Designed miniproteins, single chains, continued (3). Designs and how they scored, part 2

Each design is a single chain, and the fold is of that chain. pLDDT is the mean over its residues in the fold that is shown.

## One batch from the design tools (miniprotein)

Design m8040
Fold by ESMFold2-Fast:
Structure m8040 (fold): chain A 81 residues (1-81)
Amino acid sequence: SKLRFEAEVLRSFGLMYRELGKKLASKGDYESAIEAYEKAVRLFREAAELARAAGDEELLREVEAEIEEAEKLIEEIKEKK
């Protein structure tokens, strides 16, 4: 469906921001890394709502797991610094 396709596109952007955040964190740029992870979480939340609207329970579960991972990455940086 169109909603599923849109959810997958938003998920892809979320994954890109997550990887950017990991790269920034590896360089010690913790403030920018947190901002990138927060953008990833926002995109994943939008993807989750579209997946839910599309009735794609598998995609919804995958995106919810990605939200949890990104939130844990934010917590790890905050505990480190």
Scores: mean pLDDT 88

Design m8041
Fold by ESMFold2-Fast:
Structure m8041 (fold): chain A 55 residues (1-55)
Amino acid sequence: MEAEIEAEKKELDELVEKARETGNEELIKKVEKAYEIQLKMAELNFSKTPSELEE
């Protein structure tokens, strides 16, 4: 779980960095917003074992 969250953060951080490298402010904002949402979703999902999620 911890390693999965770390991997997700690393991937999202790299996406944000790439967006910043483009200098496109709209893209940067969109990626940062998606990053926050995805990170919160990942933390919520990984804090609950998959067996505890209703599928």
Scores: mean pLDDT 69

Design m8042
Fold by ESMFold2-Fast:
Structure m8042 (fold): chain A 120 residues (1-120)
Amino acid sequence: SMAAEVAELQRLALADPERGVARLRELIEAAKTPEELKTLALIMLGVAVARLDDAQLVELQERAREVEAELAELKAANPDTPEERVEALLAARYALIAAELAGDRELAELAREIIEKIEE
């Protein structure tokens, strides 16, 4: 099942970060839809969040509100923008912020790759 594959990938990324990053990169390259990119971004967000302390979680929440406001303005200015694209961008930007706060350069690079792929 997809849920079992998501759980296994999250476990792999936490237990073996090098293998997890390599597998995430392969899946990002293979992803064809904003929904697939959103799912991968949420897995990366979960991995990064597991490494954050309480102060970093507060900073993530504040930066997340800024991103939410930015994307709400984007949607208002461009109402024909697909909802799935906005949701994928939101998830990927949360993953990037969390990865940066966690000091995880490889996850941050993967989050930027997701953002670039959504914006293409």
Scores: mean pLDDT 84

Design m8043
Fold by ESMFold2-Fast:
Structure m8043 (fold): chain A 65 residues (1-65)
Amino acid sequence: SVEEAVQEMNELYEKYKKILSEEGKKRLDEVRQEAYRRIAAGADPQEVLDEFKAKMEKIIEEEKK
């Protein structure tokens, strides 16, 4: 459901924002806001959640030393 996808995205954001830099947090929030807009526009919530997870993983990888 939309509610479940939004909840999981918010839980992932809260978890990973604690370990990200200010730049990483900003990028993750931008990806989350884009995901909300896509769901509002009628995109499949599960597909949006899967893409959010992939983009989040990329941000985390780019912050590795």
Scores: mean pLDDT 84

Design m8044
Fold by ESMFold2-Fast:
Structure m8044 (fold): chain A 71 residues (1-71)
Amino acid sequence: AEAAAQAAADARFTPDLLKVIKITNKAMNEEPEKKLTLESDRKIYQRVAEEAKKEGLSPDIIASLEAAAKA
């Protein structure tokens, strides 16, 4: 079902951005979808930033995710 979204991502995003998308999807699936709030959004961004550090993504991407978690 997400094949079209994956194809679009492959066409327009760098490998680092594709990894961020995968990490974000995983983090969202670990949160209760019915309780998406600012608090849940911040928790998701924090998890994505931490996972991005493990994957060795660029510092700019990690900094952006950390900024989103604080906003």
Scores: mean pLDDT 64

Design m8045
Fold by ESMFold2-Fast:
Structure m8045 (fold): chain A 56 residues (1-56)
Amino acid sequence: VEELLKQIEEYTKKTVLAAIAGDEEALKEAQAKLEEALRKLYEIDPSKLDVPFRPV
């Protein structure tokens, strides 16, 4: 889980930076990687993930 948390933080930063820079391709790539890492972490232990996309 620690490795996934590190990846989530890294891709979150890349997503924000790409959005600010207007780099649509980098934004989509970072977002896809972030979604994958979040999905894996959520399956392992959702209680350790404060994710805004959770419906409940």
Scores: mean pLDDT 70

Design m8046
Fold by ESMFold2-Fast:
Parts: C-alpha cells; structure tokens; sequence
Structure m8046 (fold): chain A 78 residues (1-78)
C-alpha cells in the first residue's frame, strides 16, 4: 500500500513536471519540445490509469486519489 502510493505520487510528480516543461517550451515558441513534453505528460497519465486500477483492486484509496490526479494532469480518461 505505501509503495503503491509512492509510485502514484511519483507518476503525478512527473506528469506535473512535463506539463511545466511543455508550458515553458510553448512560451519560447519551441513547437518540437512542446510536442515532446506533451507526449511524455500523456504517458504519465496512462501510468496513472494503470496504477488507479491496481489501487482499486487493493482498496488503497490514498494511492487511487494520487493515480487519478496523475490521469487528470496527463489528460487521460477512462
């Protein structure tokens, strides 16, 4: 349970980091870096989806909340 929560929090952290990098690239007019960071952000959102399903199986509500937030930041929906 504690390990799953850490994995979900790490996915959320990476999703937010890529979102920030994408915003910086967009502000700088760097379309290629913006696209790359946006794809990485979506990838972390998919990781959040996988972790959310695992958290639901284990009944880990804290991990589920972090994973669900990673999905939202990543722009991924069920």
Amino acid sequence: MEELRREAEEALRRAREFARLAEQAKAAGDAVSYAGHSIARVGEGFQGLLLLRKARELGDEEAARAAEEAMRVGGVRE
Scores: mean pLDDT 85

Design m8047
Fold by ESMFold2-Fast:
Structure m8047 (fold): chain A 74 residues (1-74)
Amino acid sequence: MAEAKESDSADEIKEALGKAYEAGDIEGAKQAGKAAAAGAAAGDEKAKDLADLLKASAEDTGDPVITAAAEAAA
């Protein structure tokens, strides 16, 4: 199969975001959002999908951790 280095990066961002959400870590969520935006800018479709999902989830839930990640990804 093709090397999925960018996909692996997106999966790492998802894990970091999940841990930040569990811990209520707003700063960690912002770093994850920035990483998702950087991956999307580099052409990583998974990172772009994650950034879009964060925005939708922030609008739906109003959760401060998710909102911080979505704002950082914008």
Scores: mean pLDDT 74

Design m8048
Fold by ESMFold2-Fast:
Structure m8048 (fold): chain A 66 residues (1-66)
Amino acid sequence: MNLDEEIEKYKKEIEYNPNNADAYTNLGIVLYKKGKLEEAKQYFKKALELNPDNIVAKRLLEKIEK
């Protein structure tokens, strides 16, 4: 699956369940891989609002924020 297809998949998962922290984290990771750092940061922040113990989202957010 290409990155654009993964973005659409995770966006649909968020539309179906807006409290799905994993979908926000996965969307953030795909955006990070595409170099869309500001958008990735927003989704990682949302993932952490839903699940503060999300190590992956926390570490990638810290890496983007420098």
Scores: mean pLDDT 82

Design m8049
Fold by ESMFold2-Fast:
Formats: C-alpha cells, sequence, structure tokens
Structure m8049 (fold): chain A 61 residues (1-61)
C-alpha cells in the first residue's frame, strides 16, 4: 500500500495516539489501523494518503 513520510506537524498529531515521530515512513494502512483500530482497504489508504499530503501532515512516497 502507499508509503508516507510524516511531517513534524503530522507526527505531533499522531504521537498522541500511536507514538509516531517526524520523518517516520509508514504504510497508510498501518497508520489507519493505529488511529482507527481498523486497517483501511487499499482504495481507502490511497485516498487517505492524498488527504494527508493536502493537509501537510505527510509526504506521499
Amino acid sequence: GPLVRLTEEGAAIMAEFAGYRAGDVVTVQELGEALEGVRPSDEEAARAAAALERRGLAEVL
């Protein structure tokens, strides 16, 4: 699935839930599971990756 690199802002938000750090490279599926408790589908993960990048929370790789 899509890989993303967390920005400083994204990591600050995600650290509250999953202990992520700025510069961490994770799959969107793993990130979604950590935040929502449910692993997203590949289609949902692709859409989420685009949304994270648009918000400046992650860089899509």
Scores: mean pLDDT 77

Design m8050
Fold by ESMFold2-Fast:
Structure m8050 (fold): chain A 77 residues (1-77)
Amino acid sequence: GLPLLTPEETAVFEAVVEHGPLSISELAELTGLSKSTVSRAVRSLAEKGLVEIDEETGVVSLGPLGRRLAELRRRAA
């Protein structure tokens, strides 16, 4: 797991890393979390610079820091 993230934030971040840009509904389906839990996790990840959310569409993508962390995580696995 990522040491700076909750289990829910980790699950959401891993889904974005694996599947690319995803909506809140798609993240909820992939992670098994509620849409409200996903929305909270996405907001927290965005505050940490790990993801970006498109304010018009609600689509979640990796930010530069998230892309770096995903690369490090993949190398550690």
Scores: mean pLDDT 79

Design m8051
Fold by ESMFold2-Fast:
Structure m8051 (fold): chain A 69 residues (1-69)
Amino acid sequence: SEEDRRRGQALRDQIRRMNEPPEVILERLEASGVSFDELADDVSAALGVPKPQSREELLAYLEKLQKEL
């Protein structure tokens, strides 16, 4: 719970700093070596939603998260 909260906050801070469209954010994170599983866990923690099972779900959650920033 505390770790999930920290992971979620770290992702929010990173997305805010990037200030890019969700597709670009996903590409940059992948280029930096972040795996799908890691990013899916971080997004799940940040939004309090079930872990995304596909790239399309992950992208939709990144869109939602960015709109909340």
Scores: mean pLDDT 79

Design m8052
Fold by ESMFold2-Fast:
Structure m8052 (fold): chain A 60 residues (1-60)
Amino acid sequence: SREEHMGELYKKVVDTILRLTETDPEKAKKITKLMVEAIKLDLEGRFDEAERLYKEAIEL
């Protein structure tokens, strides 16, 4: 489902932030900002835009 897919993307973003927090804190902050925006878009029902931002966060 879309909810399961979004949940998996969220988990991957969180895992990436946790991995980078000590080694690259500036990149971790940038990824966190993208995650917050993706969450806002998802809450607004803008699912395609939210998915794009989660994927961008993972690829950084």
Scores: mean pLDDT 85

Design m8053
Fold by ESMFold2-Fast:
Structure m8053 (fold): chain A 82 residues (1-82)
Amino acid sequence: SQATDLGIQLQQAARQGFNQASTMLYQVQNTITSVRSIPINDISSATNGVGRISITSRRNGTQDTTDVLSRAGRVLSQQAIN
């Protein structure tokens, strides 16, 4: 499904570093708003983390950026709608 595909792509982008991951941040936001079967508590936590780290990393890149994006991608992949 779309959510699973985007989750996999997000995990791959996170492994390749912040530049590609920054594009996938937008896709994560779009997927979260469209996927109804993902638990709100899990996805909200991941989304809030991604947003916070995105702002921080624009000033001084962090390891947390890759970790948060990988976590968000895993949630999308594991809990995606069929």
Scores: mean pLDDT 48

Design m8054
Fold by ESMFold2-Fast:
Structure m8054 (fold): chain A 90 residues (1-90)
Amino acid sequence: GLREEAEEKLREAEEKIEEAEKLLEEAKKAEGEEKEKLLEKAEELLEEAIKLAKEAMRLAEEAGDLELVLRAIGLILRAIGLLEDIRRLK
């Protein structure tokens, strides 16, 4: 159903955000080319997470599940914040 599909996409988005956070912490300890590669991979994961969370938000809206809509918004905001952190490190 729509709710189940939204929850699956939110789980995937959260996993990508968690992986990006790990890469960002590794990037803070790295220098030069290694740092740039870690930041690029983290940015790609966060962009994918935002896309998944937006798709989940649409499905949650169709299902009338306000809790899932708010969860999707929260993940989008978290990913945007991490993207800003990446821009500050570049």
Scores: mean pLDDT 90

Design m8055
Fold by ESMFold2-Fast:
Parts: structure tokens; C-alpha cells; sequence
Structure m8055 (fold): chain A 62 residues (1-62)
């Protein structure tokens, strides 16, 4: 949850909508840009920022 709020351009309302739509932070991390843009209020640019931001916290490269 807090990881979404650390992403530039993502506010608490957007974070809540993502968690309501996908059910968990893990599901959000696995979502595509297309999946994220299906959430009301999320555009393609914000979807890209969300995925990039989550990669820094949940997706360790090693």
C-alpha cells in the first residue's frame, strides 16, 4: 500500500482505486499498462510511473 504512495504522481485516491480494482499490491505489480488504465482516473503515463515505481520496491532484479 505505502509503496504506491511513494510513486511520483500517485495520490491516496489513486492508490485506493488500484487496490480496490486489483485486490492487492502484488496484483497491481503484475498488471500491464492496459490493465492499469482500465482503473478510473489512471492514464497511460500514470500507469507507466506506477509500474516503474513498484519495480524499485517489489521486483528485485536478483
Amino acid sequence: MEELLKIEGVGEETAKRLLEHFGSLEAVERASIEDLTRVPGIGEEEARRILAGLSRYGRARR
Scores: mean pLDDT 71

Design m8056
Fold by ESMFold2-Fast:
Structure m8056 (fold): chain A 57 residues (1-57)
Amino acid sequence: MSAEELKEEAIRLAEEILKKDPNNEKAKRGLEQAKNAENKVVAMAILKEMKELLKTV
């Protein structure tokens, strides 16, 4: 995946979490970080965090 694809997927997962739990602070932070991700490493780290968070909601 490109940096842009990883960023879009991280945004999508953060939005999915917020649909289930609108007050989820970690998901709100993850969404903001994903929107501001400037490189593939940052985007991939946020994507991994959102995947783990989705398992808990």
Scores: mean pLDDT 81

Design m8057
Fold by ESMFold2-Fast:
Structure m8057 (fold): chain A 59 residues (1-59)
Amino acid sequence: GSMEELERELEELEREGVRAVIAGDYARLKEILLRMAEIHEQLGDFEHAERLRREAERY
């Protein structure tokens, strides 16, 4: 998708991630973090993508 579509998906995933934490759904949080990492990699932010993948490994 366009850069704007990827940025909108990230904002939605951030909201879903907060909801997953509140619900204690760490399996869902892991999936969200990995998808966010893929989008950051597509945007060229490899450092942010790596941090998100490392966070996902905790769950």
Scores: mean pLDDT 88

Design m8058
Fold by ESMFold2-Fast:
Parts: sequence; structure tokens; C-alpha cells
Structure m8058 (fold): chain A 80 residues (1-80)
Amino acid sequence: SLVEEAEKLKEEGEKLYKKGKEAYKQGNLEEAIKLFEEAVKKYEEAARLYAEALGELHPKALEAEINEAFARMALSVLKL
């Protein structure tokens, strides 16, 4: 189902976001940027699938959009 696919993408995004934070803590800025960019893509895809399956204003779709926004903010800070 679309919901099951979105859940998997959300989990992948969470793992990538965690790895990005770990890379940042180690001073590996280029690696952190790449990992956060991948996390953004996973969260964006998850949000799209949740919106398609459940509606754009559904809590699961909104949560995925919020997670995407946080990953995008991390990228903006690292590219300052």
C-alpha cells in the first residue's frame, strides 16, 4: 500500500538524518550535506505518498513535511 511505502521512506529518511548529524559532529561537512540531501528526498517522497493515500492535511502527511523542513533547515545552516 502507499501508506506502507511512505512508512519505509520515512524510516529511511530518519536513518539518513541521523547519519548526517553524526557526520556533522565528526566534522565531515561534505558527507553531512549529502546525507541531509538524501534525507530531504526520502521525506519529500514519504509526504507525497501520505498525501496521496490519506490527504494533504492528514497528520502523517504533515509530519513528513515537517521532517523534510527540518532536514532542509539543516542544509541551509551547513551551506552558510
Scores: mean pLDDT 88

Design m8059
Fold by ESMFold2-Fast:
Structure m8059 (fold): chain A 56 residues (1-56)
Amino acid sequence: QVVNTKVTVKQAMTTEELSEYLRQKYNAARVNVEGEGPGDYDVTINTGNSTVSAVK
């Protein structure tokens, strides 16, 4: 339920913008962004919350 991936961002996005973008793109419950400077990020995505839309 935890996916660790590397992300290279060509735009000088802030970590806030990147985490929100990735959270929406991957339908993730949580996204943590770690790295040095723009374009060098190590992202942990948690997608363990998948029961909400299955019931309804």
Scores: mean pLDDT 56

Design m8060
Fold by ESMFold2-Fast:
Structure m8060 (fold): chain A 65 residues (1-65)
Amino acid sequence: GKLKKAIDELQKILDKYEEITKENLKEAVKEAAEKTGDKRLGELVKVEDFVELAEKLRELVAESN
């Protein structure tokens, strides 16, 4: 579905980074949301806390399967 494609695009973007930092994770989520138009990833861009962002992203990955 659309969510699965958005998560796959996010993973493709993240694979370009040698290390996942808070800053590049937020930027990757934003880029994936913009490329796919997925509103659920778009809402994650508003999450300021890195741990909360990672937890919500893990939930979306589980939902996409």
Scores: mean pLDDT 78

Design m8061
Fold by ESMFold2-Fast:
Structure m8061 (fold): chain A 84 residues (1-84)
Amino acid sequence: MEKVKEIKELLFEIAEAIANGADKQTIKEMLDRLYEVLKSIPEVDKEKLDELYRQALEAIDAGDYQRALSLVGKMAKEAIEAAK
């Protein structure tokens, strides 16, 4: 499925950006792009996805990138499971 591949590629790009010390705005823009892809999946739990997305933004604002990566991973997992 092309969406699953796109999700995995965006996850890698977000993790790489964080590892390379990208600024918060760049990381948020990448997260926004991922979120748009994830919510385009018809079977995804949108309420749960929105909650995880909000928490991920809060983690990025706090500079807690380990928490942000964990939350982004949970968002991707929910969408990938829904896409199967």
Scores: mean pLDDT 83

Design m8062
Fold by ESMFold2-Fast:
Structure m8062 (fold): chain A 61 residues (1-61)
Amino acid sequence: SPMDEVMERIARLVGEARRAVLAGDKEKAKELLREAIELARKENMPQGYIDSLEALLENVE
């Protein structure tokens, strides 16, 4: 479904952000998480899901 595709794209961005953190690239990790959050907002994902992504971003900062 379109929602499953959105979830997969967000999961990929989060995975890339995790790899960036492990590589020591916090700036790239924050950019990727910000992109995931913007995608979730544009696709009208539940607020709780968006809040979870925002919490991940705060933990990198």
Scores: mean pLDDT 86

Design m8063
Fold by ESMFold2-Fast:
Structure m8063 (fold): chain A 69 residues (1-69)
Amino acid sequence: SLKEELEGSAETLETHGKELDQQETAERYRELAKERPEVKEALLKAAEALEQGDTEKAAEILREAAEKL
């Protein structure tokens, strides 16, 4: 489900965020936003946070979006 996808992404950022290619992950979130209109704003904001190196903020945004689903 979309909720599980967002929760899983947030968990990955919390546990492995420092090891991830944050720019590549942000690009993946931007692509996913094209297919998921119900969470598009959250995915775009998370991508912006990752582009700034703020993995904690990106994870928070995704968890809040999942809670609203």
Scores: mean pLDDT 81

Design m8064
Fold by ESMFold2-Fast:
Structure m8064 (fold): chain A 70 residues (1-70)
Amino acid sequence: MEEEQRRAEEEGRRRFEEMSESLKAEAEGGVEVIKAAAEGLGRSPEERERMVREAAERARRRTEEARRRE
């Protein structure tokens, strides 16, 4: 039943929304680090490492800010 599937999706979304902002920030930060690593594949090793480091630092700051808001 489409109604049952919709309810499950809404409940999953609601459960995710109920998670702390810090948990969401950590997940988003992980994605940004992976994206930076992928973008750096065509770059020099030093530039790739810098991009990944910057993404990790940005993710860390975002997580700290989210924790302070909680």
Scores: mean pLDDT 71

Design m8065
Fold by ESMFold2-Fast:
Structure m8065 (fold): chain A 66 residues (1-66)
Amino acid sequence: MKTAERFRKLAEEAEKKGDTLIARQYRVVAAAVENGDIPELSDEEFERVVAAIEQNAADQRAMDAA
């Protein structure tokens, strides 16, 4: 599966869970990969991007809760 397809799948899963913030971020990254702004990622690179998106969402929730 190509990188953009993997991110779209994660966006769909996040939407099913009601996590619209994470779903939005995955859709943006998927579009960037499809447009060629982001190259095809290795499995390690993909995992780093997923971790960064999830960490950013967690940080955002912590800031909003403060």
Scores: mean pLDDT 78

Design m8066
Fold by ESMFold2-Fast:
Structure m8066 (fold): chain A 74 residues (1-74)
Amino acid sequence: APKLSEAERRALFAEMDTNGDGTVSLGALAAGLASLGVPTGGDFGSLLVQADKDRDGTLDWAEFDELLDALEAA
């Protein structure tokens, strides 16, 4: 997978944070990452569920950064 820089990660998170409350929905995250060529099949769904520690269907910045690190490691 292509490596996302910290600036790209921050820009992507801000773009997907459509309501401006510092969280991103799992659906918006999957669509955003797919547009960058990040694989969104197989393990991606499991990583999304693992990153959503609060089980509210959204990720904050810390959970988002952890998810991208896990995707690059997989």
Scores: mean pLDDT 71

Design m8067
Fold by ESMFold2-Fast:
Order: C-alpha cells, then sequence, then structure tokens
Structure m8067 (fold): chain A 73 residues (1-73)
C-alpha cells in the first residue's frame, strides 16, 4: 500500500538513510495530499536538520513548502 511505503520512507529518513526512491515517494505523498500540515512541517525540519547539504533533499523541501502554503491558502 502507498501509505506503508510513505511510512517506510519517513522511517528511513529518521534512521539517516535517504534514497532517491524515498525522496520521490515523499514528494508524491505531498503532491497527492497524503501529508497533513503538521507532517509537512516535521519533514521539512527533519530534512534540513539531517540532510542540510543534500541537493535532492533541498528540492523536496521546496515541494513540501509549496504544498504547506497551498493547504493554508
Amino acid sequence: MFRERVERAKENLLAGFLTAEDLEILRRAAREGYLSPEELEELIRTLRELHPDDAAAAELVRVLEEELERLRA
């Protein structure tokens, strides 16, 4: 199930592992509305804290910020 894959991607991120597949799953989850505003904020903080120098993580942060703004509009 897609939800199980999203949870696994979040677990991998917290464990310090971040694959291109996990980033794409999290990006898709954000775009499809699977993540609450609180979950989006938590992911943005975690990505910035654990992967500050990763360009792909920085791109995902932009997507998460865009979706967070959309949910608040």
Scores: mean pLDDT 80

Design m8068
Fold by ESMFold2-Fast:
Structure m8068 (fold): chain A 71 residues (1-71)
Amino acid sequence: TPEEGARIFAEKLAPVWGVGEAKAGPDLSPLIGQDFNRDFLARILREGIPGTAIPPLGLTDEEARAVADFL
């Protein structure tokens, strides 16, 4: 659910990733502001993006989909 995705994002991702108020992470606007496929977003959230400050986050398939549904 989007509510569960928001919680997972706040606890596991926001300390590392930058969205608005998050200071330590990269700007995620390119992921949020685009019409990305949910599966594609879930993949990025699970596997990270090589060469960026977005590491593999250790999310399960279900957690990654919940966060993608929130974004």
Scores: mean pLDDT 61

Design m8069
Fold by ESMFold2-Fast:
Structure m8069 (fold): chain A 64 residues (1-64)
Amino acid sequence: MSKEEEAIKHAARAVRLANQGRYDEAAEHLKKAIELAPDSPAVKVVLRYLKDRFPDSPAIQAVE
């Protein structure tokens, strides 16, 4: 599996966890996705989506 495919799986898990209110776990999976594929458009779209949808979550907002 490519690093981008692994990153997309972590990004998908981050979305699922954030929707469950598990923001710290979501942020950790999102960080892992960015580490695996920092230049992936799909990962960047998920990062923007999560920051836009959860503006009041410090854990999600702190992800770079």
Scores: mean pLDDT 82

Design m8070
Fold by ESMFold2-Fast:
Order: structure tokens, then sequence, then C-alpha cells
Structure m8070 (fold): chain A 70 residues (1-70)
């Protein structure tokens, strides 16, 4: 159902948001500590990928919610 899909996307959004916060924290800590470029580049890539996934999930969620209104 549309309702099940909305709930699935909400769960995905929350999981991705939690990963984003943790990755951001790790990235900021690595930069502050002067970590190797390879480590920083990996964390930046992970952070950017999570931002893209969150953006896509939010857009799909909003579209479904707009369609699931009376």
Amino acid sequence: SIEDKINELKKKYLELSKELVETHRRLQAAIAAGAPKEEIDRLVAEYRELLDKISETMLELRKLQQEYKK
C-alpha cells in the first residue's frame, strides 16, 4: 500500500539521517586531528553519498505524501 511505502521511506530517511550525523562527526574529527588524506577523502565520499540518498528519499516521500491526501 501507499501507507506501507510511506512508512518504509520514513524509516529509510531516519536511518540515513543517523548515518549522516555519525559520518559528519567522524569527518569533522578526522579533519581536526589532521588524519591522512585518504581517510578524509573516503569520509567526504561517504558523506556526499548519504546527502544524495537523503535528498532522493525526501523527494520520493514528499511526492507520495502529496498523492496520499484527501
Scores: mean pLDDT 85

Design m8071
Fold by ESMFold2-Fast:
Structure m8071 (fold): chain A 68 residues (1-68)
Amino acid sequence: MFEDLEKELRRQVERVIALLPDASREELLARAEAVLDGLIANEERRGVKITPEQREKLREIVRKVIEE
């Protein structure tokens, strides 16, 4: 379910921030984008189609979590 993917993404990005409190926003964003790409690849490997619109929504979540 897309909502479960959103929750997992938030959890993983929050973990990245917690593990790297002194990292720059650029470094946090790069690591969070790698997490996002991995999560999408895992879903697609399972046969779940992620649309371009859903991918952009997930990227917005990454940006908002890092900017908080």
Scores: mean pLDDT 80

Design m8072
Fold by ESMFold2-Fast:
Structure m8072 (fold): chain A 60 residues (1-60)
Amino acid sequence: MLPSKEEIEATLYLMQAAVAEKYGDYEGALEWYRKALELRPDDQAIREALANAEKKVAEK
């Protein structure tokens, strides 16, 4: 069974977010997590990753 186009796109967005976080680009990571969440709105793991990235951007 092949994964759906939405599952593939969400995975690619999550990979982009992970790369952005690795290089300290938490604002870029937020954009990718938001795109992934649009495809998988009830995914708690994506929501938690987004919240974590938001905390990094809000670092004082």
Scores: mean pLDDT 79

Design m8073
Fold by ESMFold2-Fast:
Structure m8073 (fold): chain A 90 residues (1-90)
Amino acid sequence: MKEEEVELRFEIAEFARETALKAGVSQKFADELAKAILDNDEEKVEKLIEKIKDEKLREAIRLAFEGSKAAVEGKLEEAKELFEKAKKAA
């Protein structure tokens, strides 16, 4: 994986952690979500996102995860665009 892909994925995971904390979840939950995103564990990410009651913040995290998935596939431009949309949604 290229350095830029690794760096972007860590930024996305951190954004998701911070956004989940703003939604009122615990530190443990936010850390678990960030780890699931870095592990590209779609099933676990979706289960965790469903527990976030704030719809706007939930959608921001979903967009961020779509960006992380794009980065894993080497689609850096798409990943950056999705991450920008996620930041605007939060």
Scores: mean pLDDT 85

Design m8074
Fold by ESMFold2-Fast:
Structure m8074 (fold): chain A 70 residues (1-70)
Amino acid sequence: MYEKELEKIAEEAVEEVRKETGFIDPDLAAQKAREKVRELVTKSKGSPLVAEMAARDAEITARKIAEEKA
């Protein structure tokens, strides 16, 4: 039940893409969110399965947020 945490990371990824490019690209936002969550789970010694699932959820969430704002 970490949906709100994933959403916050996804929102941060969307904002970073917007600041870097001046444009909200859903694919770039999704990739950035995936990388952030995957790295966080890996550094926390989480299992590879948990890292992959969390990264996938963050990717989907970031893409939806970016599409809504685009």
Scores: mean pLDDT 76

Design m8075
Fold by ESMFold2-Fast:
Structure m8075 (fold): chain A 67 residues (1-67)
Amino acid sequence: LLEKVREFEARVAAKDHAGANRLFLELVKENSPREIAEALGALRGLPESLVASVEASAANAGGAALF
């Protein structure tokens, strides 16, 4: 999970939108929004309270993230 999330962020930073979208689809097929939010929090050093906020934001705006 963490490895794929790290690859996803690297592709986003490189402006590789097609590669980032493909990895995101793989992540959501294999993992819950909570697992993805926790992995992002771990990579960015976020406290648990902010990880919960990221999870809520992902749940509310998940449809827009696929564009």
Scores: mean pLDDT 64

Design m8076
Fold by ESMFold2-Fast:
Structure m8076 (fold): chain A 62 residues (1-62)
Amino acid sequence: MEEEQRKKYEELRKKIFELGKAYHDALDAGDEATAQKYAEEMRKLGKEIGEKNREDATAVAA
């Protein structure tokens, strides 16, 4: 019964992958400001993955 949790995790992983591609594209274009924005979004999504994993195991949610 973890299919939906796995799906959400996989979606977040794919979003991070897409942001990683955009981050490298921005660096290749010399747009460091745009690259920084993508790096910040990747960091945010990484935190969301961690929080979802923790939420699955929480005894007291919210």
Scores: mean pLDDT 71

Design m8077
Fold by ESMFold2-Fast:
Structure m8077 (fold): chain A 63 residues (1-63)
Amino acid sequence: SAAAEALREAERALRAGDVAAALATLSKVQDNPVVAAALEAVSRAPDAAAGLRALLTIASQHA
């Protein structure tokens, strides 16, 4: 699904330290509630590592 692909690409970007790329990917499918929650959490994170932890937590709760 577009949502699953966006979460996967955002994870890849955050592991590479690229918060901007993660936010851009998530914003394309923010109509999905899991992706919207991930976008909000990553946008508030102080760095890529915190963003990655938030993304993985949200993804695991909605798997």
Scores: mean pLDDT 84

Design m8078
Fold by ESMFold2-Fast:
Structure m8078 (fold): chain A 68 residues (1-68)
Amino acid sequence: SEEELKKRLEELLERAKELGDQDVIRNIEIMVKRAKELLEQGDIEGAKSTVENAELHLEDQKRRQEEE
C-alpha cells in the first residue's frame, strides 16, 4: 500500500542517518524523493521498486563499511 511504502521510506532515512555516512544519507534522500514522486504520479510499482533498491543499497553500504 502507499502508506506502507511511505513508512518504509521514513525508516530508510532514519537508518541511513544512524550509519552517519553523509554520502549514504544523500543517496538515500535522493531515492526517497524519487519514490515519493512516483507515488504522486500513481506509479506504485515503480515506487515499490525504488524502495526495495534503496533498502538493498543501505544493506550493501553497511556491509562494505564493516569489511573495508
Scores: mean pLDDT 80

